Designed miniproteins, single chains, continued (4). Designs and how they scored, part 107

Each design is a single chain, and the fold is of that chain. pLDDT is the mean over its residues in the fold that is shown.

## One batch from the design tools (miniprotein)

Design m15950
Fold by ESMFold2-Fast:
Parts: sequence; C-alpha cells; structure tokens
Structure m15950 (fold): chain A 70 residues (1-70)
Amino acid sequence: EFEELKEIAEAVEKYFKENKDSLTPEQLENIAKIYKYLAEQLKNYDPEFAKRLEELAKEVQKAIDEKRKA
C-alpha cells in the first residue's frame, strides 16, 4: 500500500521534470499539493522519503513564484 504511494510520487516527479517548461502555475500548484499530501501519508512509514517530498514541494513552489513574477 505505502509502496504504491511511493510509486505515485516517483511518477509525479518524472512528469514534473519532463514537462516543467510547459506547466502552468495552476498545474504546478496541483503538483505541490500532491507532494504535500504524499509526504503526510508517508511521514510515519518512511520519514526520509516524506522529507524529500516536502523538499520537492518547496522546489515546485519556487518554480511557481518565478513564473508568476515573469
């Protein structure tokens, strides 16, 4: 069950990296929300992986801020 959530997180990361130049701020907000949700679900099962997802959510938020200021 939790391994499936980790697979979803990896699929989302791949999608973000492959499509980052074409993603809208709204789509990036949704990706950040997915990472935060998955981090909360995995926090007690795999704390290190959950922390990495929180860091990825912050990276996505920086990309949103940069796009909105341009």
Scores: mean pLDDT 81

Design m15951
Fold by ESMFold2-Fast:
Structure m15951 (fold): chain A 60 residues (1-60)
Amino acid sequence: SAFDLGQELYKQGKYTLAAHAYQGAIEQDPDNKEAWRNLGIAYEKAGKYEEAKKAFEKAK
């Protein structure tokens, strides 16, 4: 799945690619709070703090 791909890319330190994969997971299931949380974490690791903050708000 796009979510599993995001986790694998994150483990490889490919944070921007992980964020794109998590966005794909969210497009298929916008209510997936775990995907929103992981998107926020990936954005933080990529230095995209405003995008991370918005993703974490969606995870609540």
Scores: mean pLDDT 88

Design m15952
Fold by ESMFold2-Fast:
Structure m15952 (fold): chain A 72 residues (1-72)
Amino acid sequence: MENEERAHKLLEEARKLIEKSVSALKQGKTDEAIEYARKAMELAVQAYALDPSLRKEALELIDKANEIIKKA
């Protein structure tokens, strides 16, 4: 239960970091965009390690973060 709650919080934080990364990229703040994207990937990996049922959602966030880094 606690690990599942923590996993969901990490996944939600990762989603927020992706939003910040996209915003930074639109503003031309490339280094900030990369930093937010890398942090989002880290949290998404931690989330599905704690709750494997979140693996699909976590991998989708990781893929989105990788696309942001490639465009930056």
Scores: mean pLDDT 84

Design m15953
Fold by ESMFold2-Fast:
Structure m15953 (fold): chain A 65 residues (1-65)
Amino acid sequence: SEIDDLLKLLDEDGDGVISKEELKSYLKSIGVDLTDEEVEEIIKKGDKDGDGVLDKEELKELLES
């Protein structure tokens, strides 16, 4: 699926976590120019811990909702 392809691409480091900087850079590379505030809102909705990073599972839940 498109979501699974996205998760593969974002998990380049294999750490199972995605920072807001990584997410912003990725989105920009696919032609989606988001502000820092918009990226922070996406992270905040998925990040229950408030660490400023998303696990693959958290990102998948966010996209599935």
Scores: mean pLDDT 69

Design m15954
Fold by ESMFold2-Fast:
Structure m15954 (fold): chain A 71 residues (1-71)
Amino acid sequence: MQEVIDAAVELMKEKYGLSEEEQEELRKRLEEEVERTLEELKRRKDPNAEELLEKLLEGIRSGDLRSVNDA
């Protein structure tokens, strides 16, 4: 999971030229979003946990920074 977050941050850095501080902020927000999703899945014991994680990662890869800010 962490490797995917790191890859997403690197992609965003390359595509949008994020500063070091922006990269750290983005990584932190992505980690919080992933943790929130994992806690929800753990609570619900959702058999589609993999699909929900895929959708989260798709949103991150699409560059929708607004969804990352909505905590």
Scores: mean pLDDT 67

Design m15955
Fold by ESMFold2-Fast:
Structure m15955 (fold): chain A 107 residues (1-107)
Amino acid sequence: SMEEEFEKKKLELQSQALRMQLARPLTEDQIKEFAEKLYKELKKKFSDKKVGEILALTVVSMLLQQTGDLEKALAEARRIIDSLDLSPTARKAAYQTLEALERLLKG
């Protein structure tokens, strides 16, 4: 199913991001480049909503790992997402995901 393909692709991309960060901290430009590549690959197979969701999850996860600070990670993720050429639907889904992550992680 599309849902099974999405979960598999999400895991593959999360694993790639983690391996890159374990080797060295990434610059904002490197995280943005990874996010752009992720968007291009995911939009070929998945809905704009699903793409926006995984984009936000991946970027926040990467920034949280590097900063150890949720507020800073969320602020930097919004800035990176704002710099990406996303469809309106993907952008809305990304922002909704950032808000959901903030609520879940704060309790």
Scores: mean pLDDT 81

Design m15956
Fold by ESMFold2-Fast:
Structure m15956 (fold): chain A 61 residues (1-61)
Amino acid sequence: MLKEAAENAIAALKKIGVSKSDIATMLHRAGFSLAEIGELLGISPATVSRLIKRALEEAKK
């Protein structure tokens, strides 16, 4: 299942120190819904949306 692959990828990214906002943005680009990302990271879908939005705004400098 795609979710199992995502859980393994998230564990690897956490091990190397990647932030939750970067992980959320990568999962969103991979086609995961806000609800799925929230479940994988243990946060609400609203928080996932805010993390992705802020990361995109910051990337614009």
Scores: mean pLDDT 74

Design m15958
Fold by ESMFold2-Fast:
Structure m15958 (fold): chain A 82 residues (1-82)
Amino acid sequence: MSREELELEVEAALHLIQGAIWKLVAERSKDKKEQIEAYKNALESFEKARDALRALGPRYADEVARVDQEIEEIKKKLKELE
């Protein structure tokens, strides 16, 4: 693994953690406006994680697919709330 690859893996991991935290905030919030804001923040974080994973190349295709699934679920939740 190169330093550049490691930096991208760390970037992906940090954005995945951030997305998971925002998703948890959204799921546990009882305020609709807060839920929408938290899901939007989760979506942005997962999209950044996906971009970093894509930059790492085809060996991360399975991880990209998992993040895409998470993004679609969050988009569905946002549609239900709006």
Scores: mean pLDDT 87

Design m15959
Fold by ESMFold2-Fast:
Structure m15959 (fold): chain A 74 residues (1-74)
Amino acid sequence: SEMERLAAYNRFLDALDEEVRARIAAGVPREEIIEWAVERIVAFLEEHGIPVSEAVKENIRRGVEDRVDEMLAA
């Protein structure tokens, strides 16, 4: 169901946030964290039958960049 998919995505994003914070604490370069996180989100969406176009990937990248920059500023 859509609710089950949304719940799974929210759990995935919470876990991804924790892994991003751990990578920041470990001194992983910003660009490497961004690329890694984008690839993880794309893989999750494709595993759940959601096709990801280049435009969607760029939108995901911008969102990831904003989130990583927010975490770095904190």
Scores: mean pLDDT 87

Design m15960
Fold by ESMFold2-Fast:
Structure m15960 (fold): chain A 90 residues (1-90)
Amino acid sequence: DPEFLARLPPEAQAHVLEAGRHIAKARELLEQNAPIEEVIRELEEAKRHLEEAAREALRAGDYESAEELREHVKTLDQLIEGLKKIAENK
């Protein structure tokens, strides 16, 4: 969401853009049937960047954006956990 991104502090914006790049790479890896461990690594990097973005938003006093970013972190964490369970059963 370009409008959401534009509302964030510049430091948080950079982290959201990096997270987006890692998510795009994870999708590409899934489409290519790459090892699930590579997909998990990309999603873990995306999660790390979203957590940093949430911290920067909170530091700037933007509680609403920080909460939205934390919800994205939760969604991504659930996906990572699901993929790790699939990897364990191989």
Scores: mean pLDDT 84

Design m15961
Fold by ESMFold2-Fast:
Structure m15961 (fold): chain A 90 residues (1-90)
Amino acid sequence: MTPEELYEEAKKLFDEAIKTGNPELVEKAARLMLQAAGDYVMRGERDKAIELLEEGIKRFKEASKHPELKDVAEKAIQELERTLAEIRAA
């Protein structure tokens, strides 16, 4: 699966998580976003990895407003922000 395909799948899972209140879909979406960002970095497309992580953080901040998703969304934000900082520092 390409990083583009991973990110599209992550967005679909995220939208379903918001619709259903299912925290497992938030965790899966975060994992796919992190994998997509890593794959973009491996391809030398660091700018795309940064844009993906910044958009992902925004999405999970919106998810954190839902009580049933708050804890998993906050954890996802921390993981995405850590990865973003590492990519920017490299």
Scores: mean pLDDT 87

Design m15962
Fold by ESMFold2-Fast:
Structure m15962 (fold): chain A 66 residues (1-66)
Amino acid sequence: FTEEQAEALIKQAEEARAAGDNKEAARLYSLAAAVYHALGKEEKMREALEKARELDPEEVIEVFET
């Protein structure tokens, strides 16, 4: 995982949100949060998760539980 991958996912999420696809945007924000968690960037992870929950509360992925 790299920060560049997380940033790419955030950009894709923003594009999906602009297109009105809130469910896809929430999924992409959740994936970005998973990458930030793997990198130890807790603040960025939290921000991405909050955006995902706002758009679709059921889309949050349980990728942090190991």
Scores: mean pLDDT 74

Design m15963
Fold by ESMFold2-Fast:
Structure m15963 (fold): chain A 83 residues (1-83)
Amino acid sequence: SAEAGIEAVARQVEALARDPALKPRLLETLEENARLAESLGTPEGRLAAEYLREAARAAEAGDPERAAEYTRLGLRHAIRALS
C-alpha cells in the first residue's frame, strides 16, 4: 500500500538522519526529490517540495523524528500530485 511505502521511507530517513556519515547524502536526496516534486507544477507538488525541504532542515538540526514526520507529509502530497 502507499501508506506502507511512505512509512518505510520515513523510517529510512530517520535512520539516515541519525548517521553523521550518511546525513549529507540524505540532505542531497531530499533536495533532489523536492525539486522533482516542485517541477510537477501542481499545488500538491509544491507542498511536497516544502515538506521535503522541512525534513532536510530537521535532519540538519539533528531531529530525526521530525525529519521522518515531514517526509511522511511530503510523500503524501507527492502521491496526490501524481494521481
Scores: mean pLDDT 90

Design m15964
Fold by ESMFold2-Fast:
Structure m15964 (fold): chain A 78 residues (1-78)
Amino acid sequence: MEELEKKAYELGYEAAKAWAEGKEEEAAKLDKEALELIKEAKEKYGDEVAKRLLAAALKGAAEAAEEMGIDYDKEALA
């Protein structure tokens, strides 16, 4: 569980960073990877785990955006 949350956080962080740097293709790839991870967790462990992974990814993205001085609406990813 903890390892999946860390992976989700890292994917969200890297996706937001790539997006901020104008690397849209890389950002889209990382977003897709995060969404697939969350989908697999939902199928295997249920909604509660999927929500925790989504929260971790959103936290990673928000922290990356904060470091880069970008406004980030976390509801847009829900």
Scores: mean pLDDT 77

Design m15965
Fold by ESMFold2-Fast:
Structure m15965 (fold): chain A 86 residues (1-86)
Amino acid sequence: PLFLVFVNGKLVGKSNTVEGAAKIAEKYAGRDAEAVKNLLEYLLSNYTGPILVDLETGEYEVFSSNEEAIKAAQSRKVPTVVIIDS
């Protein structure tokens, strides 16, 4: 899967690994990398399709398309990760 990390609606980084996405979230959003990694691994194990994750609350939303998930992330003021369905 591909992970897109957003801060204040801006794409700050991309990763093809959970570990890489967690490090980007730590660097640009001050999130605990281990907590982000655990959350993303949980979502990958339990869900399919594009997922938007709020890194502040841990809440998530499953979308019908990658494009809609990305648009939602761009509209958020909180740090988010989009898990791209491929």
Scores: mean pLDDT 89

Design m15966
Fold by ESMFold2-Fast:
Structure m15966 (fold): chain A 81 residues (1-81)
Amino acid sequence: SASKRAEYRKKVISSVGRAIRGVGHLLDGKTDEAIRDYEDAIGLEQDALRLAQELGDQDSAADSQRMIDLLRARIEELRAQ
C-alpha cells in the first residue's frame, strides 16, 4: 500500500540519518556513541526490511538486508580494534 511504502521510506531515511550521526561521532573520536548510532540504524533497517517483505518488494528487502550486514560488519571492525 502507499501508506506502507511511505513508512518504509521514513525508516530508510531515519536509518541513514543515524548512520551519518555515527560517522560524526567517529570523527570526534566517540567510538561508543558511533556504535550506538549504527545499532539504532540497524534497528530502523530491520523495520524497513519487515515492511518491504509485507509489500512483497524483494528488491527493497534485499537493499535493507545488505545495509544491516554492512552496519554489523562496521560495528565488528570498531569493536575488534
Scores: mean pLDDT 91

Design m15967
Fold by ESMFold2-Fast:
Structure m15967 (fold): chain A 59 residues (1-59)
Amino acid sequence: MKEELRELIRQALELHIKQYKLKPLDKEELEEVIDEFIERAEELDIEAAKEQLLEFIKS
Protein backbone atom coordinates (compact mmCIF):
# COMPACT_ATOMS: atom_id res chain seq x y z
CA MET A 1 0.00 0.00 0.00
CA LYS A 2 2.54 2.64 1.11
CA GLU A 3 4.99 1.66 -1.67
CA GLU A 4 2.18 1.86 -4.26
CA LEU A 5 1.26 5.34 -3.02
CA ARG A 6 4.94 6.37 -3.17
CA GLU A 7 5.16 5.25 -6.82
CA LEU A 8 1.96 7.13 -7.73
CA ILE A 9 3.21 10.33 -6.07
CA ARG A 10 6.55 10.00 -7.87
CA GLN A 11 4.81 9.59 -11.25
CA ALA A 12 2.55 12.59 -10.56
CA LEU A 13 5.54 14.75 -9.56
CA GLU A 14 7.53 13.72 -12.65
CA LEU A 15 4.52 14.55 -14.84
CA HIS A 16 4.08 17.92 -13.09
CA ILE A 17 7.78 18.80 -13.54
CA LYS A 18 7.62 17.88 -17.24
CA GLN A 19 4.35 19.77 -17.84
CA TYR A 20 5.61 23.01 -16.24
CA LYS A 21 9.19 22.62 -17.53
CA LEU A 22 10.60 22.88 -14.02
CA LYS A 23 14.15 21.87 -13.07
CA PRO A 24 14.26 18.17 -12.10
CA LEU A 25 14.37 17.51 -8.37
CA ASP A 26 17.38 15.58 -7.13
CA LYS A 27 16.82 12.22 -5.42
CA GLU A 28 16.84 13.66 -1.88
CA GLU A 29 14.43 16.51 -2.75
CA LEU A 30 12.09 14.10 -4.54
CA GLU A 31 12.02 11.71 -1.55
CA GLU A 32 11.29 14.62 0.85
CA VAL A 33 8.32 15.78 -1.25
CA ILE A 34 7.02 12.20 -1.54
CA ASP A 35 7.31 11.75 2.25
CA GLU A 36 5.27 14.95 2.83
CA PHE A 37 2.49 13.71 0.52
CA ILE A 38 2.44 10.29 2.21
CA GLU A 39 2.21 11.93 5.66
CA ARG A 40 -0.78 14.02 4.54
CA ALA A 41 -2.43 11.02 2.85
CA GLU A 42 -2.08 8.95 6.05
CA GLU A 43 -3.91 11.70 7.99
CA LEU A 44 -6.81 11.59 5.50
CA ASP A 45 -7.63 8.48 3.45
CA ILE A 46 -4.91 6.62 1.57
CA GLU A 47 -7.40 5.14 -0.94
CA ALA A 48 -8.87 8.58 -1.72
CA ALA A 49 -5.34 9.97 -2.17
CA LYS A 50 -4.50 7.13 -4.60
CA GLU A 51 -7.66 7.83 -6.63
CA GLN A 52 -6.79 11.54 -6.90
CA LEU A 53 -3.23 10.72 -8.03
CA LEU A 54 -4.47 8.21 -10.64
CA GLU A 55 -6.91 10.84 -11.98
CA PHE A 56 -4.05 13.37 -12.26
CA ILE A 57 -1.76 10.86 -14.02
CA LYS A 58 -4.53 9.96 -16.50
CA SER A 59 -5.03 13.64 -17.32
Scores: mean pLDDT 71

Design m15968
Fold by ESMFold2-Fast:
Structure m15968 (fold): chain A 80 residues (1-80)
Amino acid sequence: MERAKDLYEIGKFYEKQGDLDKAAQYYRGAASLAPNTELGAEALKNLGDVYEKQGLKDKASEWYKKAADISGDEKLRKLS
C-alpha cells in the first residue's frame, strides 16, 4: 500500500544524487501506482522538474500539465 510512496522517495534520492534518468524512472513508477492522488500529482510534478533540469522543456511542460490536471494547481498548469 505504501509502495508508491517508497518509489517516490527513491526518485527524490536519485534526483538529489544527480541521476536524473533514475529519478524520472522512479517518479513515473510512483505516479503509476498512485494515479489521480496527491502523491501521484507530486510525482508527476517532480518528473517535470527532472525533465526541465535535463533541458527538455517540452517534456517538462507535458508532465506539469498532467500533475496540474490531478491537483488543480493553476501555477503548474501555466508551466504547460
Scores: mean pLDDT 80

Design m15969
Fold by ESMFold2-Fast:
Structure m15969 (fold): chain A 68 residues (1-68)
Amino acid sequence: SALEKVRKKLREKGFSDETIELALELLEAVLAGDGARAGALVAELRARLSREQLVEVLTIISEVLAEA
């Protein structure tokens, strides 16, 4: 599944379980077409991560979605 691919890639990059959970919730919101929830989750990730870390998380999600 897309969720398991994102979980595996983020774990391999050394992201925390808390960050992985937020990224998976973001992926679920994107797959559901819930733009409001997706926006709120991106804002939460932006508050918790450096710019470099945020870009890496969003890149991994985008790559997995492109493979779907």
Scores: mean pLDDT 86

Design m15970
Fold by ESMFold2-Fast:
Structure m15970 (fold): chain A 70 residues (1-70)
Amino acid sequence: SRRDELDREVDEFGELVDRLLRRGATLPPEEQERLRARLLELVRRAVRAYEDEDLEGLREITREVRELLA
């Protein structure tokens, strides 16, 4: 169902955010602060997409997190 697809995308997003935070732990403090600000923005957007049942928007936000891991 659409809800199941949304839930899977949220799970994927959360796993990628967690991976990015672990990688970010080795960055200089200034870069860690920039990463934190970016992640807060992405989380806010992901919450809105999930509430709006916007699967395509949520997938796009997940793609942006993957790009930060590249």
Scores: mean pLDDT 86

Design m15971
Fold by ESMFold2-Fast:
Structure m15971 (fold): chain A 86 residues (1-86)
Amino acid sequence: SAELEALRASLTEEQRAVVEEVANQIRKIGLLTDLELLIKKGAPLEELEKVVKELEELEKELPLSKEQKERKKELLKKIEELKAKR
């Protein structure tokens, strides 16, 4: 929101860096968790692919950790298995 942007602008460079690092981790973990939940609920493939695209676009700007990359790989494997069953 505009209010969050204004708040970030009022922070020191050091404080802003910490906030952005935490926010970026939350975004990555959030998308991975959303994808896991959608797979578990049996969501349509179109919805799964939409979240995968969002995660891949985010990954271009914010690289995933080794653990997060492994988690993504497992989720993509599950999606391919679902495609074979549907």
Scores: mean pLDDT 79

Design m15972
Fold by ESMFold2-Fast:
Structure m15972 (fold): chain A 75 residues (1-75)
Amino acid sequence: MEEARKLYAKAQELAEEAKRALEEGDVEKALELMREAARLLTEAMRLKAAAQGKELDEEKLAKAVEEDLKLVEEL
């Protein structure tokens, strides 16, 4: 559980750094940081599902990551 939370926190930090890069006009860096953040979010959700004894659905995981990223953009 703690491992998943650590990865999630790291992903949030990368997403925040990506927003800063976008504000500075560095689109390439922002995209790279966002991809890494999405990767870490996927791994965090995977670990959380495994810890809870749930069967992981890759497609459901991808949708959850996309929705979480949209939430960060809206708030």
Scores: mean pLDDT 72

Design m15973
Fold by ESMFold2-Fast:
Structure m15973 (fold): chain A 88 residues (1-88)
Amino acid sequence: STAELRRRIEELLRRAEELVREAERMIEEGAPAEEIRRLIREAERVVAEAQRLLLEADLSEAERLELAQRLAEVRNRIAAIRDRVEAQ
C-alpha cells in the first residue's frame, strides 16, 4: 500500500540520516578514513533503496517533495563527507 511504502521510505531516510550523523562524528574524532568510507557506502546503499521506492510510490505532490528534499539533504551530506575524507 501507499502508506506502507511511505513508512518504508521514512525508515530508510532515518537510517541514512543516522549513518551520516555517525560518519560526521567520526570525522570530528579523527577516525580512520576506511571506517568513515564504510559508513558512507552503507548510507549510499540505503539512499539508493529509498530513491527506488520513492519512484514507485503513489504519493501526493507535497509528500513526494518533502521526501525528495530529505533525500537530497542526505545526498549532499554524503558528498560533503566524501570530499572531507578524500582531502585527508
Scores: mean pLDDT 87

Design m15974
Fold by ESMFold2-Fast:
Structure m15974 (fold): chain A 59 residues (1-59)
Amino acid sequence: LVPRAALPAIGAALAASPAAEGVELTLTADGDRVRIDVHSADPAKRAAVEALIAEVAAA
């Protein structure tokens, strides 16, 4: 779960990241937070995108 306020920064970081190519995201609202589910057939891409989301959300 990430704060809604972090979504624009996460979106910008994902748009700039080659690791996000071909990765599908599902966003589900959960109060003041959003659950982001990362979908990829490549576990390395999934891990990289999840790590990027966590890094940006922590900043």
Scores: mean pLDDT 76

Design m15975
Fold by ESMFold2-Fast:
Structure m15975 (fold): chain A 69 residues (1-69)
Amino acid sequence: GAAAAEAQARADALSTEHRKLVVEARKNIIDEVAKKLNITKEEAQKYIDENLTPAQLSERLKAEIEKLK
């Protein structure tokens, strides 16, 4: 039996929900930055990409995901 495949299918279902939360959280972060800096969402995305490290973005995404739950 493919116990690894069964575990992967379960993980994929959880990952799909998590991916939806990550997408929503990222949109919320972009919207918040755009509103705070009074810039466009496109400019806010560029600001995030240039001013946040991957680690800082990950921490902020985690905090925003917790707000969405």
Scores: mean pLDDT 75

Design m15976
Fold by ESMFold2-Fast:
Structure m15976 (fold): chain A 58 residues (1-58)
Amino acid sequence: MSDEELVEKLREELSKVYSEEAVETAERSLRTALSAGVPQDLAIRGAREVAEDVQRRE
């Protein structure tokens, strides 16, 4: 799966549960991690946690 396909898929999943701000923040986090060479599995986990943290603080 390409990085772009992964980002789109995660965005769709998160948008069902999280706010727009949380989804956008998670997307940026995922793109940054992937650009830094973080494995896709770990990058996804980090992005999900970022979305959760942003929404909890709203």
Scores: mean pLDDT 80

Design m15977
Fold by ESMFold2-Fast:
Structure m15977 (fold): chain A 87 residues (1-87)
Amino acid sequence: EEAVKLLKEAYAYRVRGDFFEAEKLRNKAINLAIKNKEYDKLMEVDRELSKKYREIFEKLAQEAEKATSVDEINALRDKYAEELEKI
């Protein structure tokens, strides 16, 4: 599903801290789902991804306390963004 792929990509951008691109992709996913009459299905996926995003955010916050550099934090963000995209 194209809308689901866009929604996953939106959450990945949020994990990386690019909230503007995340919002653009999320809106594109929602509009596509409305057009294809799949809005309810997309919102179910959004609920699952939102739960996973909250878990990732909590883990990232805990691991950031142990990080010694910005590069380590960015590597953690990339790792979790990839994990979320694989859902």
Scores: mean pLDDT 82

Design m15978
Fold by ESMFold2-Fast:
Structure m15978 (fold): chain A 58 residues (1-58)
Amino acid sequence: DYIVTLTKPLPSDFVLPDGVVQLSDTTFLVPGDKLNDFKNALKTLGLDIKDVKYIPPG
């Protein structure tokens, strides 16, 4: 999985893709197979990604 941190919060009306978990206003836990879908959704909204961290499966 990946932790994705945004420069700005998501709009409150934004629907998260299946499997994406919101950890904070700007931080999300994203499954590897959903990472590209999430990045594309953020680009459509004009939101910039600040950081992406890989978390190995435990």
Scores: mean pLDDT 80

Design m15979
Fold by ESMFold2-Fast:
Structure m15979 (fold): chain A 81 residues (1-81)
Amino acid sequence: DREKLEERIRRLEERIRELEERAEKNPDSPNAQNALFLLEQARELLRKAREYLEAGDLEKAKAYIDAAERYIELAEELLNS
């Protein structure tokens, strides 16, 4: 439902902030720079997810949330490398 998707967006936004802080500690690292790029893409996907939630398109909102989560996971993997 909409409330669960909105909660997912909030949790993913929090994960993005935490990973951005980790990446910013090593700004000259190529892995950190690539992670920041992926996190920026994740933010854009979550912004689109919110637009679809406001439009009542829960299926598209979920798809964008799922895509953002994959980008966040890739960024986390880069930071753990």
Scores: mean pLDDT 89

Design m15980
Fold by ESMFold2-Fast:
Structure m15980 (fold): chain A 66 residues (1-66)
Amino acid sequence: KTLYRITALEDVTAAGAPPLVLKKGESILAEDPVFRPDGMLVFTSVETGRRYALDASKVEVEEIEE
């Protein structure tokens, strides 16, 4: 199962229920990241199973494990 590491390049709040706050340099493991044409990144947290949306320009996405 392919996992992705999403690392905050600056403090960012991901929209969700509840919202997720990532401080600069913090990382979260994600499934199924989707880059939207509006510049938003939508992903599912591995830890919580919850879907979040954030500004793709404020994060780095790295594929880990194939």
Scores: mean pLDDT 81

Design m15981
Fold by ESMFold2-Fast:
Structure m15981 (fold): chain A 77 residues (1-77)
Amino acid sequence: RAEELLARARELAARAAELYEEALRTGDRELLREAVRLAGEAARLYAEAVAISEGEEVGRKVLELTERQLAEAEAAL
């Protein structure tokens, strides 16, 4: 279970990174919003995998920190 969630999270994170680079190159805020959204989905899957392995409280903390970082990144536009 955790392995499948991690694989999915990595896939979404890679796609988010591609869109983020394109957004920086083009100045397209819609692409940046999509990149942040996909990164958020990847973070949720990663937090779920951590919750399965380390416990729900740890997974929740990881998600909270990652969502804060993503919000700050979007605000920096």
Scores: mean pLDDT 74

Design m15982
Fold by ESMFold2-Fast:
Structure m15982 (fold): chain A 55 residues (1-55)
Amino acid sequence: EERRKRAQETLDLGVEAMKEGNLDLAKKAVEALTAYRQGRWEEFDKLYEELLKEK
């Protein structure tokens, strides 16, 4: 499913953000992954779009 790919991209973005010291971006990535894990699809989709804009 497309959301699985987005979740993987979110994880990769979060790891890179932590590596670069961007704590705000890393926090958003964690929130997005938490929403994905809990089945909160609307929250996950919104957070994913926010992460892409900050990239």
Scores: mean pLDDT 79

Design m15984
Fold by ESMFold2-Fast:
Structure m15984 (fold): chain A 70 residues (1-70)
Amino acid sequence: ALARFAASPELVALYDRLEAEVAAVPAERQAEARARAIRRYSEAVLERLKAAGLTGGRPAERLAPVVSVA
């Protein structure tokens, strides 16, 4: 389940774009660029998880199995 989620074309395209953005930044600014990229990617992953129903607030019973699989 998580492997299929992580392989979504939207997330793959975003990851490639963010990696290219970090690579294009001067070395002295790479730490800041990387931190922004990680935050942006994490937001996209969370949005995708919500769309898949994995972080639905109401059926809390599904949250523990998702955590144990990750």
Scores: mean pLDDT 63

Design m15985
Fold by ESMFold2-Fast:
Structure m15985 (fold): chain A 61 residues (1-61)
Amino acid sequence: GRLRELILRLIGLKLRKIGLEFDIELVKETDPEKVKELEEEIKRLEEEIRRIEEEIRELEE
């Protein structure tokens, strides 16, 4: 069902965010331009996560 699909997608996005945060930790001292790119990608993921969490809440009501 739709709710299950949204939950699985949410888990996937949260795991991707963790991976990007790890990548920032690895490159933060050597490549500041890469850090900026990764931070912008994390921001986009956070926006998508918020939208999915809102859709999940709407489906439970």
Scores: mean pLDDT 84

Design m15986
Fold by ESMFold2-Fast:
Structure m15986 (fold): chain A 66 residues (1-66)
Amino acid sequence: MSRAVADIVRAIALWAIKQGDLEGAIELARKMAELGDYETALEVARKLQEAGADVSDLIAELEKKL
């Protein structure tokens, strides 16, 4: 994935979190991990955790890939 695409997806995920669409943001983080972009996935997952989503398992998995 190019950095520009990752930046756009990150922006969409953060916007989804702001709107209360935590499930949509979780889906985007999982898709980023599936595409090998663990850095962007981890950033989104950490923002989800700050918003109160239960993503501790996802964060632990992503940290192992970095």
Scores: mean pLDDT 79

Design m15987
Fold by ESMFold2-Fast:
Structure m15987 (fold): chain A 68 residues (1-68)
Amino acid sequence: MKEKIEAEAEISLLHAQGYIYEKMGDYEKAAEYYEKAAKLAREAGFEELAAELEKLAEEAKKKLEEKK
C-alpha cells in the first residue's frame, strides 16, 4: 500500500510520544497519543500492534481516572 511506510513511521512516533507522556505522569496526553497510534495502526492493517496500543491507551485512561 502506498501509504503503509508513512503510516508505520507515524505510528512509531505517536507511540513514542505516548510513552514519554506516560513516563512523565501525563496520562491524559499518553492516552491521546496511544489512541491516535492505535487508530492509525488499525487503518494500516497492523491489527496486533493496534491491539497493543489500544491496551496502552486503556491503561493510561485508567490511571487518569485514579487522579482526583
Scores: mean pLDDT 79

